# Designed miniproteins, single chains, continued (4): the designs that were tried, part 45

Each design is a single chain, and the fold is of that chain. pLDDT is the mean over its residues in the fold that is shown.

## One batch from the design tools (miniprotein)

Design m13533
Fold by ESMFold2-Fast:
Structure m13533 (fold): chain A 92 residues (1-92)
Amino acid sequence: YEEAVRAGRAEEALKQAAALLNEGNFEEAIDGFELLLKAYPDSPYAPDALFGLGLAYDALENYEKAIEAFEEALKLDPNNEKAKRYLEYLKK
């Protein structure tokens, strides 16, 4: 019960941060993804939050932080093909 409630809160936090990212509010999106990762590190949404951090940092041209975030996303979800493609692109 409590684990399901926490997972639901993590999902809503991910959706909120992703909405900020889509609106171009990159710094607020970063804060949202970092808060999700700190509050719900064991959630199934942690890899998606790390991927979102990578996208937000890439949009801000902070390529070092984008690479770090995509590498962490791949550590948690090695099958994240999008994170792998972005990482290969940024390391060129």
Scores: mean pLDDT 82

Design m13534
Fold by ESMFold2-Fast:
Structure m13534 (fold): chain A 78 residues (1-78)
Amino acid sequence: MLEELEKLVEESKKGNIDAARKAVYLLAQYAIEHPVEITFSGPVGADEVTVSVTYEGKTISVTAPRELVGEAFVEAAR
């Protein structure tokens, strides 16, 4: 999972929106299955948010549109 997640984060930085969606989904699913701290950061009213999770002692962050983050978390909770 960590290797796949890191690849998706790198692809999302290149502007791949599908990679961003998959990365947020995997982070959300991991946070649901494990007692990890998840943080959301960004200016109030901004269109994008940064999601951060500590995974195996490493902090992984993904910046994505707010709607995409919301949809990915809803899907992960199903």
Scores: mean pLDDT 73

Design m13535
Fold by ESMFold2-Fast:
Structure m13535 (fold): chain A 57 residues (1-57)
Amino acid sequence: NLQKQADFFAKTVADALTRLGAAEEAPEVAQRVKDYMLAGKLDEASRLAQEALDRAR
């Protein structure tokens, strides 16, 4: 069920970025996070998400 977990996490990141005013980059970041998770690169997915959220603050 990795695909469903990846979709959920990517959507959560996109929603958070949109709430921080970074709606323009949200789809690209969400897709890249999902791609990393589906490739089994969970650490990379987490770091990408955190960096994007920190940048949007």
Scores: mean pLDDT 82

Design m13536
Fold by ESMFold2-Fast:
Structure m13536 (fold): chain A 84 residues (1-84)
Amino acid sequence: SARERLAELVGEAARRAARKEGLSEEEVERAAEQAREAALRATELEPERARAYLIGGARQALEEGAISEELAEEIIRAAEEVLA
């Protein structure tokens, strides 16, 4: 589903950001899991706010070099599909 895809993409973004910060693989996977869960909850409870937050977050992460342009674009597309 689009919501599950968005959550997985957000988790992957958190994983890449955590690795860039030099965290351990255990910490990286914990960060990814927490981000995925947060995305699922936010899109269910506050879809309009979640859309703005996730799109803004993806753009900021790209600006800071934490994620690739490809991943940022995928997150934005998925957020628009789930939260529109």
Scores: mean pLDDT 83

Design m13537
Fold by ESMFold2-Fast:
Formats: structure tokens, C-alpha cells, sequence
Structure m13537 (fold): chain A 88 residues (1-88)
């Protein structure tokens, strides 16, 4: 049962990361590519941490193009981190 909660949190985190990458692609394909590379290359031990890193990367890169989208991505990153804290 505790393992199911962890998997549910990981799935939600990946959904948030994919949503941020898709929105970043609409703003700039380069921003989306950078966020996706963070997920692929990062040696973080948790899918939730990989998802958070990707979302925060999208937020930082988007800040110079669209501050409103960047702020939204930052909030998504905070939600991903919160999922990780609750999934212990």
C-alpha cells in the first residue's frame, strides 16, 4: 500500500513535468529541449527529483521570454517537490 502511494506521486510528478515541457515547446522549442535533457541526463535517484529539475529548468529558461509562464512553471515545480515530501 505504501509503495502504491509512492508510484502515484511519481506518476503525478511526471505528468507535471510533461505538461511543463509541452507548454515550454509552445513558447520555445529550445526551452523544451533543455528541460527534456535535464530529465534524460540527470543522475538523480528519484523520478520526482528529475521531474522537479526539468520543471524548474523550464521556469528559469522561460523567465526571459514569458514571465507569466515562468511563474506558472515555478509553481508546478513546487507542487512536484511537495509530492516527493508526501510520498515518503
Amino acid sequence: MEEEKRKEAEQKALDYANTAIDEAARLSPEVAERAKKVMDVNKISSPIEQAAAAVYTAAREAARLDPQTAERFKKLGDEVVKLGEEAR
Scores: mean pLDDT 76

Design m13538
Fold by ESMFold2-Fast:
Structure m13538 (fold): chain A 85 residues (1-85)
Amino acid sequence: SQDEEGIALYISMLDPDNDGVITKEELRAYLEELLGRTPSEEELEAGVQRMLEALDPDKDGVVSYEELRAFLLEVREGNVALMLS
């Protein structure tokens, strides 16, 4: 679907080396796009921490592509966006 294609492209942008490591700066950029506004640094930090908890619950430093795809799809469907306000 178009949503899956968009998510795949976004994953490629977040992890260009395809090594399973996503930077906080890339998550910040995604959060800014998701909110549709320029949030404060404190809001960005809180949102990034929340995203990292969702993407890396095992705290192993490696983000599962399956978990990332599921997270981004849920965000696009509006579920997580409502929680991020």
Scores: mean pLDDT 61

Design m13539
Fold by ESMFold2-Fast:
Structure m13539 (fold): chain A 107 residues (1-107)
Amino acid sequence: SALQERLAALLRQALAAVRAGDIDRALALLRQALGLARQLDSVSDEVIELARQVLREAFRVASDVTRATGLVLRAIGDLLDAEARGDPVAGLIGLLEAAIELLRLAR
């Protein structure tokens, strides 16, 4: 869908921003992505994989390792549970919320 294409583009931009150390830009892009994700009725594996990559890079820049580890474990658990019950959009939303909280720990 057009929403999924826009979401994938935002996630690629967010991933590039995290890798460049532009935490404020990454946060702004992820908040936009979260707003679009809440409008989805379905989500592709490509979008889920991009969100996983963003979460991984956000974890690398987080300064509070204990809190960061808890956020990642919860997000992955929530994604697996969402996939098991046929609600991958809820899993995507959880990944994006966790990435936002991880990046807030990098500031």
Scores: mean pLDDT 86

Design m13540
Fold by ESMFold2-Fast:
Structure m13540 (fold): chain A 80 residues (1-80)
Amino acid sequence: SEAVEKIIKELEKLLSETDSKKVGEKLLELGDEFEKEAPVAASALHGLGAAFYDAGDSVSPEDIKKGLEGLIKKIKELEK
């Protein structure tokens, strides 16, 4: 899916970001953008996005990276 490939590329770009709230905002934005084309992936993006946005500075850069890597893996598995 072209939508899933675009989502994965954007998530890979976020792996260098250390601001949980900024990552959360971008995940929520991606979820809204792809809600119709990839509804299951969009739901996962909204869930993690809300969690990171609400947690803010309490999420470590390591935990942000782990969360994003887990989300990338999950979204890749949804296309199989």
Scores: mean pLDDT 84

Design m13541
Fold by ESMFold2-Fast:
Structure m13541 (fold): chain A 98 residues (1-98)
Amino acid sequence: MDNTELLFREKTFEEFSSEKTKEALKELAEELKRQLRENRAFIEEIKVSAKKVTLPDGKEVYVVQILLRVTTGASPEEVEEGIARLEEATKKALEALK
């Protein structure tokens, strides 16, 4: 049975700041951790990205994204393993932004 769900969180900044990016990633990760525990979700795939995008008016903005592919019905142990992987992916993304 295909119980796969896509969890996506995004924040956009007109001014790129290392501190704002770190705080945004932490905030998005905490929100997703709550959702993982609430839904007892098993993480199949994690994608964390920070990118520059050009708006239709020619302004450049920075977008921070976390994308999770999850399946529901996970054990508490699987949920905590998933959270640990999300924390590791978030740390790697923060390191790449230096």
Scores: mean pLDDT 73

Design m13542
Fold by ESMFold2-Fast:
Structure m13542 (fold): chain A 75 residues (1-75)
Amino acid sequence: RTVSFSVTIHVDEGSLSAEFVTDKGETFKFGDAKPGESITISFELGEGETLRGPIYVNGEKTEVELDARRVRTVS
């Protein structure tokens, strides 16, 4: 079964970029959010798929991982 999910990231200052990769090698890229902005990343996972990837804020890397069977807040 397919699970639709979204994550919202708020930018206080600097720039934001995000890259997510499914376990099938599909990639999702977002970037260039400005201070005070929020971006919402929406994705759809198949049964047994996992979404993982880094989020960059002012060049600082934060890793996230989501599983289609266990949709929850990562952090």
Scores: mean pLDDT 58

Design m13543
Fold by ESMFold2-Fast:
Structure m13543 (fold): chain A 85 residues (1-85)
Amino acid sequence: MEEELEKKREKVEEDAEKYKEKIEEYEKEAYELGKNEEFEKFRELLLEFIKEAEKENLEPTFITAAALRMIGAFWDGYLEAKKAK
């Protein structure tokens, strides 16, 4: 049991590192959508990410954390657009 828990942790870390670049690209796109107040496109992007992550059998907690990061990036873009005016 201990060895299986350790292997699961290593796999989660490897999956997180492997998916890091993709998450960063999703966050970048979410930020730009936030700047343009593209709420429907952001919703579609978020759902696309979740669907893809589920298909890749990523850990649910990781999927949730990544989704929250995307929401934060969208909100940051939205607020930056408002500050620039």
Scores: mean pLDDT 77

Design m13544
Fold by ESMFold2-Fast:
Structure m13544 (fold): chain A 85 residues (1-85)
Amino acid sequence: SKIEEIIDNLKKGIDAAKQSSDKQLSQRIVNLLDMGGSFAGSGDYEGALRSLKMAIELAKQISDPQVRQQVIDNLNKAKKLVEEM
């Protein structure tokens, strides 16, 4: 289902963000994604989109290009799925 795919991509984004050496930045991203997942789970797709967009903007600050790209790719996949709900 689309909701399972959203949750899977959010989890992959969280796991990727945890690879960042900037632990304060990664924790902020993880907190936003946890909040976004909670919004999606409650059917608040507008709230989920807001949290995802904020997390993507923070992910752009990740210094490691490979980690940054992995986070952004997973979050963009989740964002596209939420937009289709």
Scores: mean pLDDT 88

Design m13545
Fold by ESMFold2-Fast:
Formats: C-alpha cells, structure tokens, sequence
Structure m13545 (fold): chain A 97 residues (1-97)
C-alpha cells in the first residue's frame, strides 16, 4: 500500500463516519447536515483522486452512492435554499460514480 492509498483510506473512513452520524440524525434537515454531506463528498472525491487501489476507488464510489441517497431523502425536510445545495451535492456525487 502506498502513502497515497493510506491517505485515501483515512479520507474515506472520515467520509463514512460523517455519513453514519447523519444517518442517526432526526429530521428536519439543517445547515450543519448539508455541510457534513458536502464535506463527505469532498473527502470521497479526494480518495478517488489519490488512490491507485481499485478496491478503495470502488468503496469510495459506494460511499458516494450512499451520500446521494441520503441527500435525496433529506430533500423532503429541507428549506428551498438547502434543497438547491442538496441537488447540487447529488449531481456532484453522481458525476464521480
């Protein structure tokens, strides 16, 4: 495992931790929930860019699918301003899958 693969694994673990915290949150969707989802997408995207390990890339893509699914569910309880950010987040995540 290269240093880049190790860094990618750490970034992906952080993205998954953020996702797990959000999955335990009750509605309604707030600004902090959206910021955590946006951060999780950024971390998973960076893991894909850094990793030379196809297994880590596949795990990052699976994490992005889970983030997109949660973001779609959060649209139901979000304000119009947060809905726009969640829609953009889903678009960005789907482009990386």
Amino acid sequence: MSEADLEAEILLALARMMLSVLETHDVPTDEEDVRLLERAVELAAEAIRLSTDPALVEEARETLRRIAELARKRLESASPELQKRLEELVRRAEELI
Scores: mean pLDDT 82

Design m13546
Fold by ESMFold2-Fast:
Structure m13546 (fold): chain A 74 residues (1-74)
Amino acid sequence: MVSVVQDKYGASITISDKDEEKVLKAAKAVEKAVGKPDRVLRSESGGVHVVTLYYDNATEEQVKKAVEAAEKAL
């Protein structure tokens, strides 16, 4: 699953799946599409792996590309 929060200052892209390798692959696909995030948080709860990528000053177009890259990699 991919979820996004965006405002005028930036975006956070959250990728979650039960398969850690899929989540990490999706996160790398996002980085390849729109560049390195300013911050990365990783967590795991109940066998669900979560990666949140933070992009300061991201545009709406960059966020759309990031979401498409993540969804295609999952």
Scores: mean pLDDT 81

Design m13547
Fold by ESMFold2-Fast:
Structure m13547 (fold): chain A 74 residues (1-74)
Amino acid sequence: GKEEAKKLLEELEKAMKEGDYFSAMKYSVDLISLLRKNPETWEVAKELSEKYKPLSEKVSEYYEEIAKKNEEKK
């Protein structure tokens, strides 16, 4: 519910502050999934959009960078 969405947002903020973009990506995906299935949590999506408008893009970039680095890993 709404409380779980708020908790995920807090974990996401903490991960972003610590530079842990992998965890931020996981929390972002979980949050988006929860918001889609529970429209009542849409208010949390507004806060996420206002605070982390580029977060989704940053998280996606981080995932691609990890995948690319693993291919070049010797």
Scores: mean pLDDT 66

Design m13548
Fold by ESMFold2-Fast:
Structure m13548 (fold): chain A 87 residues (1-87)
Amino acid sequence: MDQRLLDAMWDNVETLIRRAAELGVKEVNVSIGPSVDQSTLDKLQKLLESNGIKLNLTDGPASRSEYELLAQLIQALSQKIQERLAK
């Protein structure tokens, strides 16, 4: 996996979390697999909790990577933000 891509995705996630929190988003749903490190989950949980957003985890494919986790979160947060902005 390209570390620069992961770093960019984390930056995007942090930006979207802040925007979602400003718009009153209180929770996000994410699917994880056993290939996602606990340290990655801890980082994500702390980032979301610091912005008042609850992370709901569901079981996902065993092959789910950090990249796929972040991509899923970007999509979910973007959707919630758009729903709030759509009037």
Scores: mean pLDDT 76

Design m13549
Fold by ESMFold2-Fast:
Structure m13549 (fold): chain A 78 residues (1-78)
Amino acid sequence: KEEELKEKTIKGIKFTADLLVRRARLVGHDELAARIQEEANKLIEDLKKGKPVGEIVKETQRLIDEARAEIDRARAAA
């Protein structure tokens, strides 16, 4: 069950990162898109290295919140 939870968490991170990257690119913020992908990859690596799923979920939520705020700011500036 722990391994299934880790697999679902990795898939969730990849899916969410892909959506945020696409949104960042749509507002012309390619640097943000690259940063989102790098942070998502780091979270997946940390999870594979044995970091607790709860810690990774919290860090993923932080990444989502920060990325959304930056996308919204870029969209408002355009």
Scores: mean pLDDT 83

Design m13550
Fold by ESMFold2-Fast:
Structure m13550 (fold): chain A 65 residues (1-65)
Amino acid sequence: GPIVKITAKEDLDLIGDENRTLKKGESIVGKILKKLNDKYAEVEELETGKKYLIDLSKVEVTVIG
């Protein structure tokens, strides 16, 4: 799938291979592996290979590759 930049619109807790907080304006670059429902997607971060469950209502998703 395409490479996406996922930017937090508000402070956001990511749950997955590790628990991580994205602060407003911070970004992860990765692949969307699966859209679980209208709210949540599983994303793999390119640099680390770690998978996170992301609330799509709290992020901006930009296709970059």
Scores: mean pLDDT 84

Design m13551
Fold by ESMFold2-Fast:
Structure m13551 (fold): chain A 73 residues (1-73)
Amino acid sequence: LEGHRLVVYRDGRVIYVSQRELTLDEIRALVAGLPPGYDAGIVSKELAEKLKAGSRVRVVGRTADGFPILELA
C-alpha cells in the first residue's frame, strides 16, 4: 500500500480521497465503518492527484488483502 491513497466512492463516483497514505489497519477500520451504499478502494498517488469529487472510478483488481484497486472509468 506504499504510495497509495484511499478513495471512498458511491455508485462509481468519488466522494473522498485521502490526503495521506493510510495504514492497512486504518483502511480496515474505515471500511468497516462506512455507511450503507459507500465503498472504498485504493488508487496510486499519481492517480489520486488527478481525481476530483464526482470522478468515475471502476474496480480493476484487488490487493492481496482483498481491497479493490481502482482506475478512472
Scores: mean pLDDT 80

Design m13552
Fold by ESMFold2-Fast:
Structure m13552 (fold): chain A 77 residues (1-77)
Amino acid sequence: MGAGAAEVTEEPVPGRPDERLITLEVPVSPLLSVEEAKAALETLLPRALEDRGLEVLSIEVEAKDETTLLVRVRVRE
């Protein structure tokens, strides 16, 4: 995972002070399926976040538009 994602938001999880919800907007080619992009992100994101001391609890990927995926990652410190 590169350090250059254009829009990143971090939100606290209600009732879980040790948990955070990270939302990422990831630009993708219209030739790449959402399923292929999701599989790649589910493989790469846990490794990148573990290197920063974060435990990945869940990953959601959805299409925001034809060239952008919305990725939501729930993490624990």
Scores: mean pLDDT 73

Design m13553
Fold by ESMFold2-Fast:
Parts: C-alpha cells; structure tokens; sequence
Structure m13553 (fold): chain A 99 residues (1-99)
C-alpha cells in the first residue's frame, strides 16, 4: 500500500517538474504527501527524498551540499532502499540539531 502511494507521488512530482504551475498536479501532490506522512517514518523519509529530487530538478542553481543531497536522494529512490532513506533523514536531523 505505501509503495503504491510513493510511486504515484513520484509520478506526480515528475509531471510537476515539467509543469510547476499546474494547480491540479500541485493539489494531487499535497494530498499524497498528507496521506503518506500518516504511514510512518519510512514513508516520511521517502517523501522528504522525493521533495529533494523535485527541488533539484526545478532549481537551475544548487549549492554543493544541495547537489550531493540530490544525488544521494535519487540513488536511494531508484534502489527503493527505505532503510537508507531513514538513515539519511536521521543524519540530516542530527546535523540540524548540532547547529
């Protein structure tokens, strides 16, 4: 069930990178994110990664840190490695807490 929602969100976000001003795609992405956030930490981590990938595709200028994060997110999503997704999110949260 969760994987089906994640694949659908990935497809919607990919379409949204081609048409960022499409209000129907934006609304569908928001609904899928809201539903996935209720599914637990693995789904939350994966939604976060999909958001990073979408942001990376839309941005014409990325910092070196954002580029590294984008490449890591893309690899984890391609491999469907939920454990790596959770780990990367935890590392990001730990870095944020250290500031």
Amino acid sequence: MTEELLEKLKEVLEKLTENPDDPELQKEAEKLVEELLKKGPEAEAYVWLLSIIAQGKLSKSLTEEQKEEYEKAKKIVEEKDFKAAVKLKEEREAKAAAV
Scores: mean pLDDT 74

Design m13554
Fold by ESMFold2-Fast:
Structure m13554 (fold): chain A 87 residues (1-87)
Amino acid sequence: SEEEIEKKLEELLKKIEELVKEIEENKDSLTVEELQKKREEFLKLYNEAIELAEQLPKEKKEEFLARLKKLYEEFEKILSEAMEKLE
């Protein structure tokens, strides 16, 4: 059902937000290898969320895709900042 898809999306969004926070809180101590693993985990969760959002009606799909885009941009910024410190 649409309600079940929305619930799964909210759970995935929460996991993505927690992952972003973990990287931000630990960006001074994370190794390149740890950052790469967290990037892989982020992409897996992000792609799963995109696939679920695509199953929703247009209005709800656009809402969830906008939230995912914002999280993607936040993740790329934090990852870039963490990686730059290691160079």
Scores: mean pLDDT 85

Design m13555
Fold by ESMFold2-Fast:
Parts: sequence; C-alpha cells; structure tokens
Structure m13555 (fold): chain A 94 residues (1-94)
Amino acid sequence: KEDNLAEFARNLAAAVENLALAGLGEIAREAAKALVEDAEKGREILAEDPVLAPMAEAVAEGLELMKKDEYEGLRETGIRVAEEAEAILKKVKA
C-alpha cells in the first residue's frame, strides 16, 4: 500500500520534472505540490492546462483505485503519466 503510493508519487514527480523541461515548470510544480497534499486539488490544477489535461484523467483514475484499495493499478497509472510527460518533452525538443 504505502510502497505503491510512494511509487505513484515518484512517477508523478518525474512527470512534473519532464514538463518543467518542456517549459511548463511553474504550473507543473504547483500541481505536484498539491498532489502530495490533496490529489483532487492537484488534478484540478492539471486540468486547467490543455497540455496537462490528460494527466488530470490519470490522477482521477488513481483516486478511484485508492478508494478500491487497488494499489497495484495505482503504480501502473503513475508510470503511464510519467511516460506521457516524457513524450511531451521529446516533441518540444524535436
């Protein structure tokens, strides 16, 4: 449980760092801080930016998994979010 939550948080932090390198650092860091304290608030911040909106959906999936005690899926959801952010960074640097 705690390990899967920690891995999810680490993957979200990695996604935020990749978005910061893509020039979205200010809003991404604000969202990351909010996600640590209140996942729903962090999701709302992500949803305000059209580029970050898909990540808001993944965070919503994570919230539902936490309600169901399905922490294994939470880890995979975090990995997908990080991969999506990396893809955005690659497009910006291409």
Scores: mean pLDDT 65

Design m13556
Fold by ESMFold2-Fast:
Structure m13556 (fold): chain A 103 residues (1-103)
Amino acid sequence: GVNENAKYKITLTITDNLTGETWTRTAYHSNPNTAIIYLTLKAMEEHEERLQQLTEQGSTATVKVTVTNLVTGEEKTYEFEVDANSKIPDELWEKASEEIKNS
C-alpha cells in the first residue's frame, strides 16, 4: 500500500536479458535501502524458476532501482545483474543496517 508519510519512492524494474521482458514494482518508504532489499528479494523469489533457467543458459536478469526523494526531488539509480546464485550487494545491507540504527 501507499505510505502517506513516506519520504522516498522506490521503483524496481527487473529485465530478462534473453527476452527483454520487464517486471516493475513501486513502493513508498521512509528507509529506501531497506525497501530496495525487500523489493529485490521479493522479485528474486517470485521469479526464481526463470532466474534458474537464465543461469543455465549463461544469462542474467538486470535489476534497476530508482530512488526518488519526495522532499527534494533528488533521484538515485542503482543497476546490477542477478542470476539464481546472486546475493544482494553487501553495500546495500550496510546502508539498510544504518537506516535501522537511525530509525
Scores: mean pLDDT 77

Design m13557
Fold by ESMFold2-Fast:
Structure m13557 (fold): chain A 85 residues (1-85)
Amino acid sequence: SPEAEQVLQQMREVRDYLVDYAERVKSRLSPEKQKQVDELLDYYLSQLDEVERRLRAGELSVDQARSQLKLLLDNFLDGVLRIVG
């Protein structure tokens, strides 16, 4: 559906945003905190992959996928802020 295609496009944009944001933040952090950001990024990218897989399989509705996407973005940003201080 056009709505599902829109959510898949939003997922791609969010993935790109998370990667870019993480790289910018890491440039000013200690090696220990850089590792924490990398581990956080890996976790949320894997969660985005699972949401996409479930949406494509019909296991999630478009509205459920949108809600999960927003939650994952918000939680990633909060996690980065906690690492940075």
Scores: mean pLDDT 90

Design m13558
Fold by ESMFold2-Fast:
Structure m13558 (fold): chain A 78 residues (1-78)
Amino acid sequence: SAEQEKLEEKIRVMKAKRLAEIQAELEALSEEEEKRKEALEKLKELGKEAEEEAKSMTDEELEEARRELERLALERAA
C-alpha cells in the first residue's frame, strides 16, 4: 500500500544517490583519460611531421617536445 510505496521510494533514492556518487567518480576518471588521449592525438598530428625526424630526434628532444605539448594542453585546460 502507500506505506510500502514510500519505503520502496526511499530505497530508490538511496540507490540513485549511490549511483550519482559512482558516476561523479567515473566522470572524473574519464576526464583525465580524455585529456591524455587529446594530448596523444595532438602529438600524433605533430608526429606526421616528426615521424621522419623522430628517427633523428634523441629521446631527450622527443620528451621535450612531448612536455611542451603537454604544457600547452594543460595551459588551455586551465
Scores: mean pLDDT 63

Design m13559
Fold by ESMFold2-Fast:
Parts: sequence; C-alpha cells; structure tokens
Structure m13559 (fold): chain A 81 residues (1-81)
Amino acid sequence: KAEKLLEEGEKKLEEAKKILETALDVSLNHPAEAPELVLSPEGYFEKAKKLLEEARKYYEKLKKSDKEAYEEGMKRIEELE
C-alpha cells in the first residue's frame, strides 16, 4: 500500500533530520564532544546519509503508484544532502 511506503519514507527522513540537528547542537553546545561525535567521518553525517538512502528506497517504490509523493520525497532528500 502506497500510504505505508510514504510513512516509512517520512520516518527515515525525520530520523535523518534529527541526527543532523543533534550534530549541530553538539558542535555548538558541547565542543568537547564534537571531535568524536560530529567530526568523525563515521559519525552523525554518515548515519544521516544512510537514513536518507533508506528513505530513497521507499520513495522509489512509490514512483509507479504515487508519482507526486515520490517527487516530493526525492526533493526533500536532495535538500538534506
């Protein structure tokens, strides 16, 4: 069902946004932890990228059944990259 794919895609996008927001907060308010948690190549930015890739997979499945939702989701993913 297309609605379930959209919900799962949105959930992954929200998780990615929260991780990026946390990365910003740590960089600004917890500078002692920033080198380990944020500046690490395997840290928050990579985790967000993985979530965006998962969201993309859900939106790709929507392409045939709900093109508008697919296009909106892909645009949101691109904006966060």
Scores: mean pLDDT 71

Design m13560
Fold by ESMFold2-Fast:
Structure m13560 (fold): chain A 85 residues (1-85)
Amino acid sequence: SRRERLKEALREIVKEAYEHVDSLTPEEIVARAEAKLRERFPDLTPQERAALLNIVRSIVDLLRRHPEYTIEELIDIAERAVDAL
């Protein structure tokens, strides 16, 4: 389904954000996420990419405020955000 495709793309960029939260700025993380979506998920519309990037911004903010979150918990939160779109 289209929703599953969005979740697939989101899992990839959330994992990269998790790896770089301590080494990159939020702006750099979002820029890398956008580049990755364009490269690996070129089928996504501009509106879908914007929605996923907004979710990543929220996840980065959450992780910086609460570093105890696991990657599995962040992916679950992010996937629920896609279900709310």
Scores: mean pLDDT 87

Design m13561
Fold by ESMFold2-Fast:
Structure m13561 (fold): chain A 87 residues (1-87)
Amino acid sequence: MSSRQILQEAQDVLTEVTKIQLALMDKDPEKAKTAWKAAAKISRGIQALREGDLEKAREYLKEAIPDLEKVSKEIAEKVKKIVEDIE
């Protein structure tokens, strides 16, 4: 994939995770907190991608995966694919 496509897919994932977090805040605060932690790591990964630091981008996105698996397996698989496309 092109660098632009990788960045766009990471941004789309961040938007989806943020929507899940907001939906869960009143219903499941602990799961919302897990989604927030994942979103924070994805945001750091996106910033690393913008700076051209592919090693840091992979690290932050990989660190988000365990939290994402607790929130949405589909989104976790999307992030795994993004990490593979960077490697």
Scores: mean pLDDT 85

Design m13562
Fold by ESMFold2-Fast:
Structure m13562 (fold): chain A 68 residues (1-68)
Amino acid sequence: SDALEKQFDELVRQAMIDILGEEAGKEALQKLEDFLAGKIQLSPADARKLLDILQQAVDRAQAALEAQ
């Protein structure tokens, strides 16, 4: 449902902030969105770093949803 997707997105966003800190987490989220939309280019190393952090955030968000 749309509500579940919004809840998951919020948990992923919060997990990114928890991993990186508020400023760096918000910057990483924006950079990831721009990269996936093809608006910016990243080196393979930078892209991998962002995707690895996203995977950690997704894993935390899934665990948080299962705890509800």
Scores: mean pLDDT 83

Design m13563
Fold by ESMFold2-Fast:
Formats: sequence, C-alpha cells, structure tokens
Structure m13563 (fold): chain A 87 residues (1-87)
Amino acid sequence: TPSAIPPMGPESQAVVEKLKEANKIIDEAGIKDSKAASLLSAGGVWAVAGDSGGARDLAIQSLDLAIKKTKDEKARERLLALKQQLE
C-alpha cells in the first residue's frame, strides 16, 4: 500500500525536471533505446525517493546511451548540455 510521501526537496525536483527534459529530447529526436528509457524511469524513482545522487547517476547513464544512439546533431548537443548540467 502506498504511504504518504513528503514533497521532494529542490535538488530532487531539479533532477526530475532534467529527466523530463531528457525524455522530451529523446522522444522528439525519435531515439529508440529500451535501456536508456529504463534508466530514465529508474532515475525518476530514485529522485522521488529523495536519492538525488542515485537519480543523477542513472540519468547520466541514460543520456550517454541516448547520445551514442542519436544521429541528430542538435539532439546530441542538447543531451550533452543536459548531461553536463547533471555532472
């Protein structure tokens, strides 16, 4: 059964916003990678749980996979910028 979860702190909220931005870029660029998608989903879970460090690590791993898979230079630049913001 779900218990009441306290609101996320600003650091976790920032990671969640970056995860949303990553998902948008990946979707708009048509990048198809199930592992990258799974890592972003896991990162969201860790961020909601208050582990901003674990969430960032998973987000960075997902972004690395998406960057390697994309052929769109604009999408690649956006993903690289997002990764730098998380590091």
Scores: mean pLDDT 76

Design m13564
Fold by ESMFold2-Fast:
Structure m13564 (fold): chain A 82 residues (1-82)
Amino acid sequence: MKSGARAVARWLLENIPEAKKYSLEGLEALVRLLGGENGDFSSDPRAVEKGFAEIVREFIETKGKGPYGDPEAAEAVKKYFP
């Protein structure tokens, strides 16, 4: 399946050391949660200010405790981040 979120998840695995601990599917779910299918974070003011990599890294470091999107989607993503 072709999606911007998948491409962003691959970039994270290659460039963010902390992301290498997680599956590609888990990172794709995180990208979708934060910025939708295209990895667009325009709906999250934090992403605009801090930039893409920093927001994703913060979410990984806090084990998904950040205030992101739909609570049901956040619960689904948490299964990939033990």
Scores: mean pLDDT 56

Design m13565
Fold by ESMFold2-Fast:
Structure m13565 (fold): chain A 65 residues (1-65)
Amino acid sequence: SHRDRVLAELDREVARLERETRERIEEIRADDSLTPEQQEEAIASVERGRDTRVEQLRAEAERRM
């Protein structure tokens, strides 16, 4: 159904976002130019951005169903 396709697309988009978020966090952790405190702040910022994007994707999917 259209709903099932929208939900499957949402799942794929969220999974992609989670992978990109993980890669970005690994980049931050590997960045020797940042202090541990700067790394923690950057990671927290990335995680907040991920949470906001997930909410947006879910809201968009709900509007399309």
Scores: mean pLDDT 89

Design m13566
Fold by ESMFold2-Fast:
Structure m13566 (fold): chain A 58 residues (1-58)
Amino acid sequence: KKEEIQALNELDELGREFRQAPPSEKEEIARRIEEVLDKLGLHPAAKQALRDEIRRQL
């Protein structure tokens, strides 16, 4: 539960960085977001939807 809250906070921070980052940095930030999503243990469909959204912005 504590780790889950921490991961959600990391996602929020990374999402903000991703939106503000130049294209050259977006790919690295997207990779870090992917790692946090894996830690959250989300349903596969929810994870895929988020991954698709991130990829669309690259």
Scores: mean pLDDT 71

Design m13567
Fold by ESMFold2-Fast:
Structure m13567 (fold): chain A 72 residues (1-72)
Amino acid sequence: SEEEARKYLEKGNEYFKQGKYKEAGDWYTKAARIYLELGKVGEAARMLSKAGQAYLKSGDLKGVLEAGRLFA
């Protein structure tokens, strides 16, 4: 649901604030999947951008690639 996507975004923001960038990226990616299922492409793109930034800060190239696949 959209509410679930918002909660996942909030979790991502909290982990990002804590410097837990890999976990933040994972939560942003989960939010993006739900927004894509709802047809909200703009919100999904925003979540994937946040996930990409988080994964880059964590050094997780695999996470960046997986997030990018949802948009491609």
Scores: mean pLDDT 82

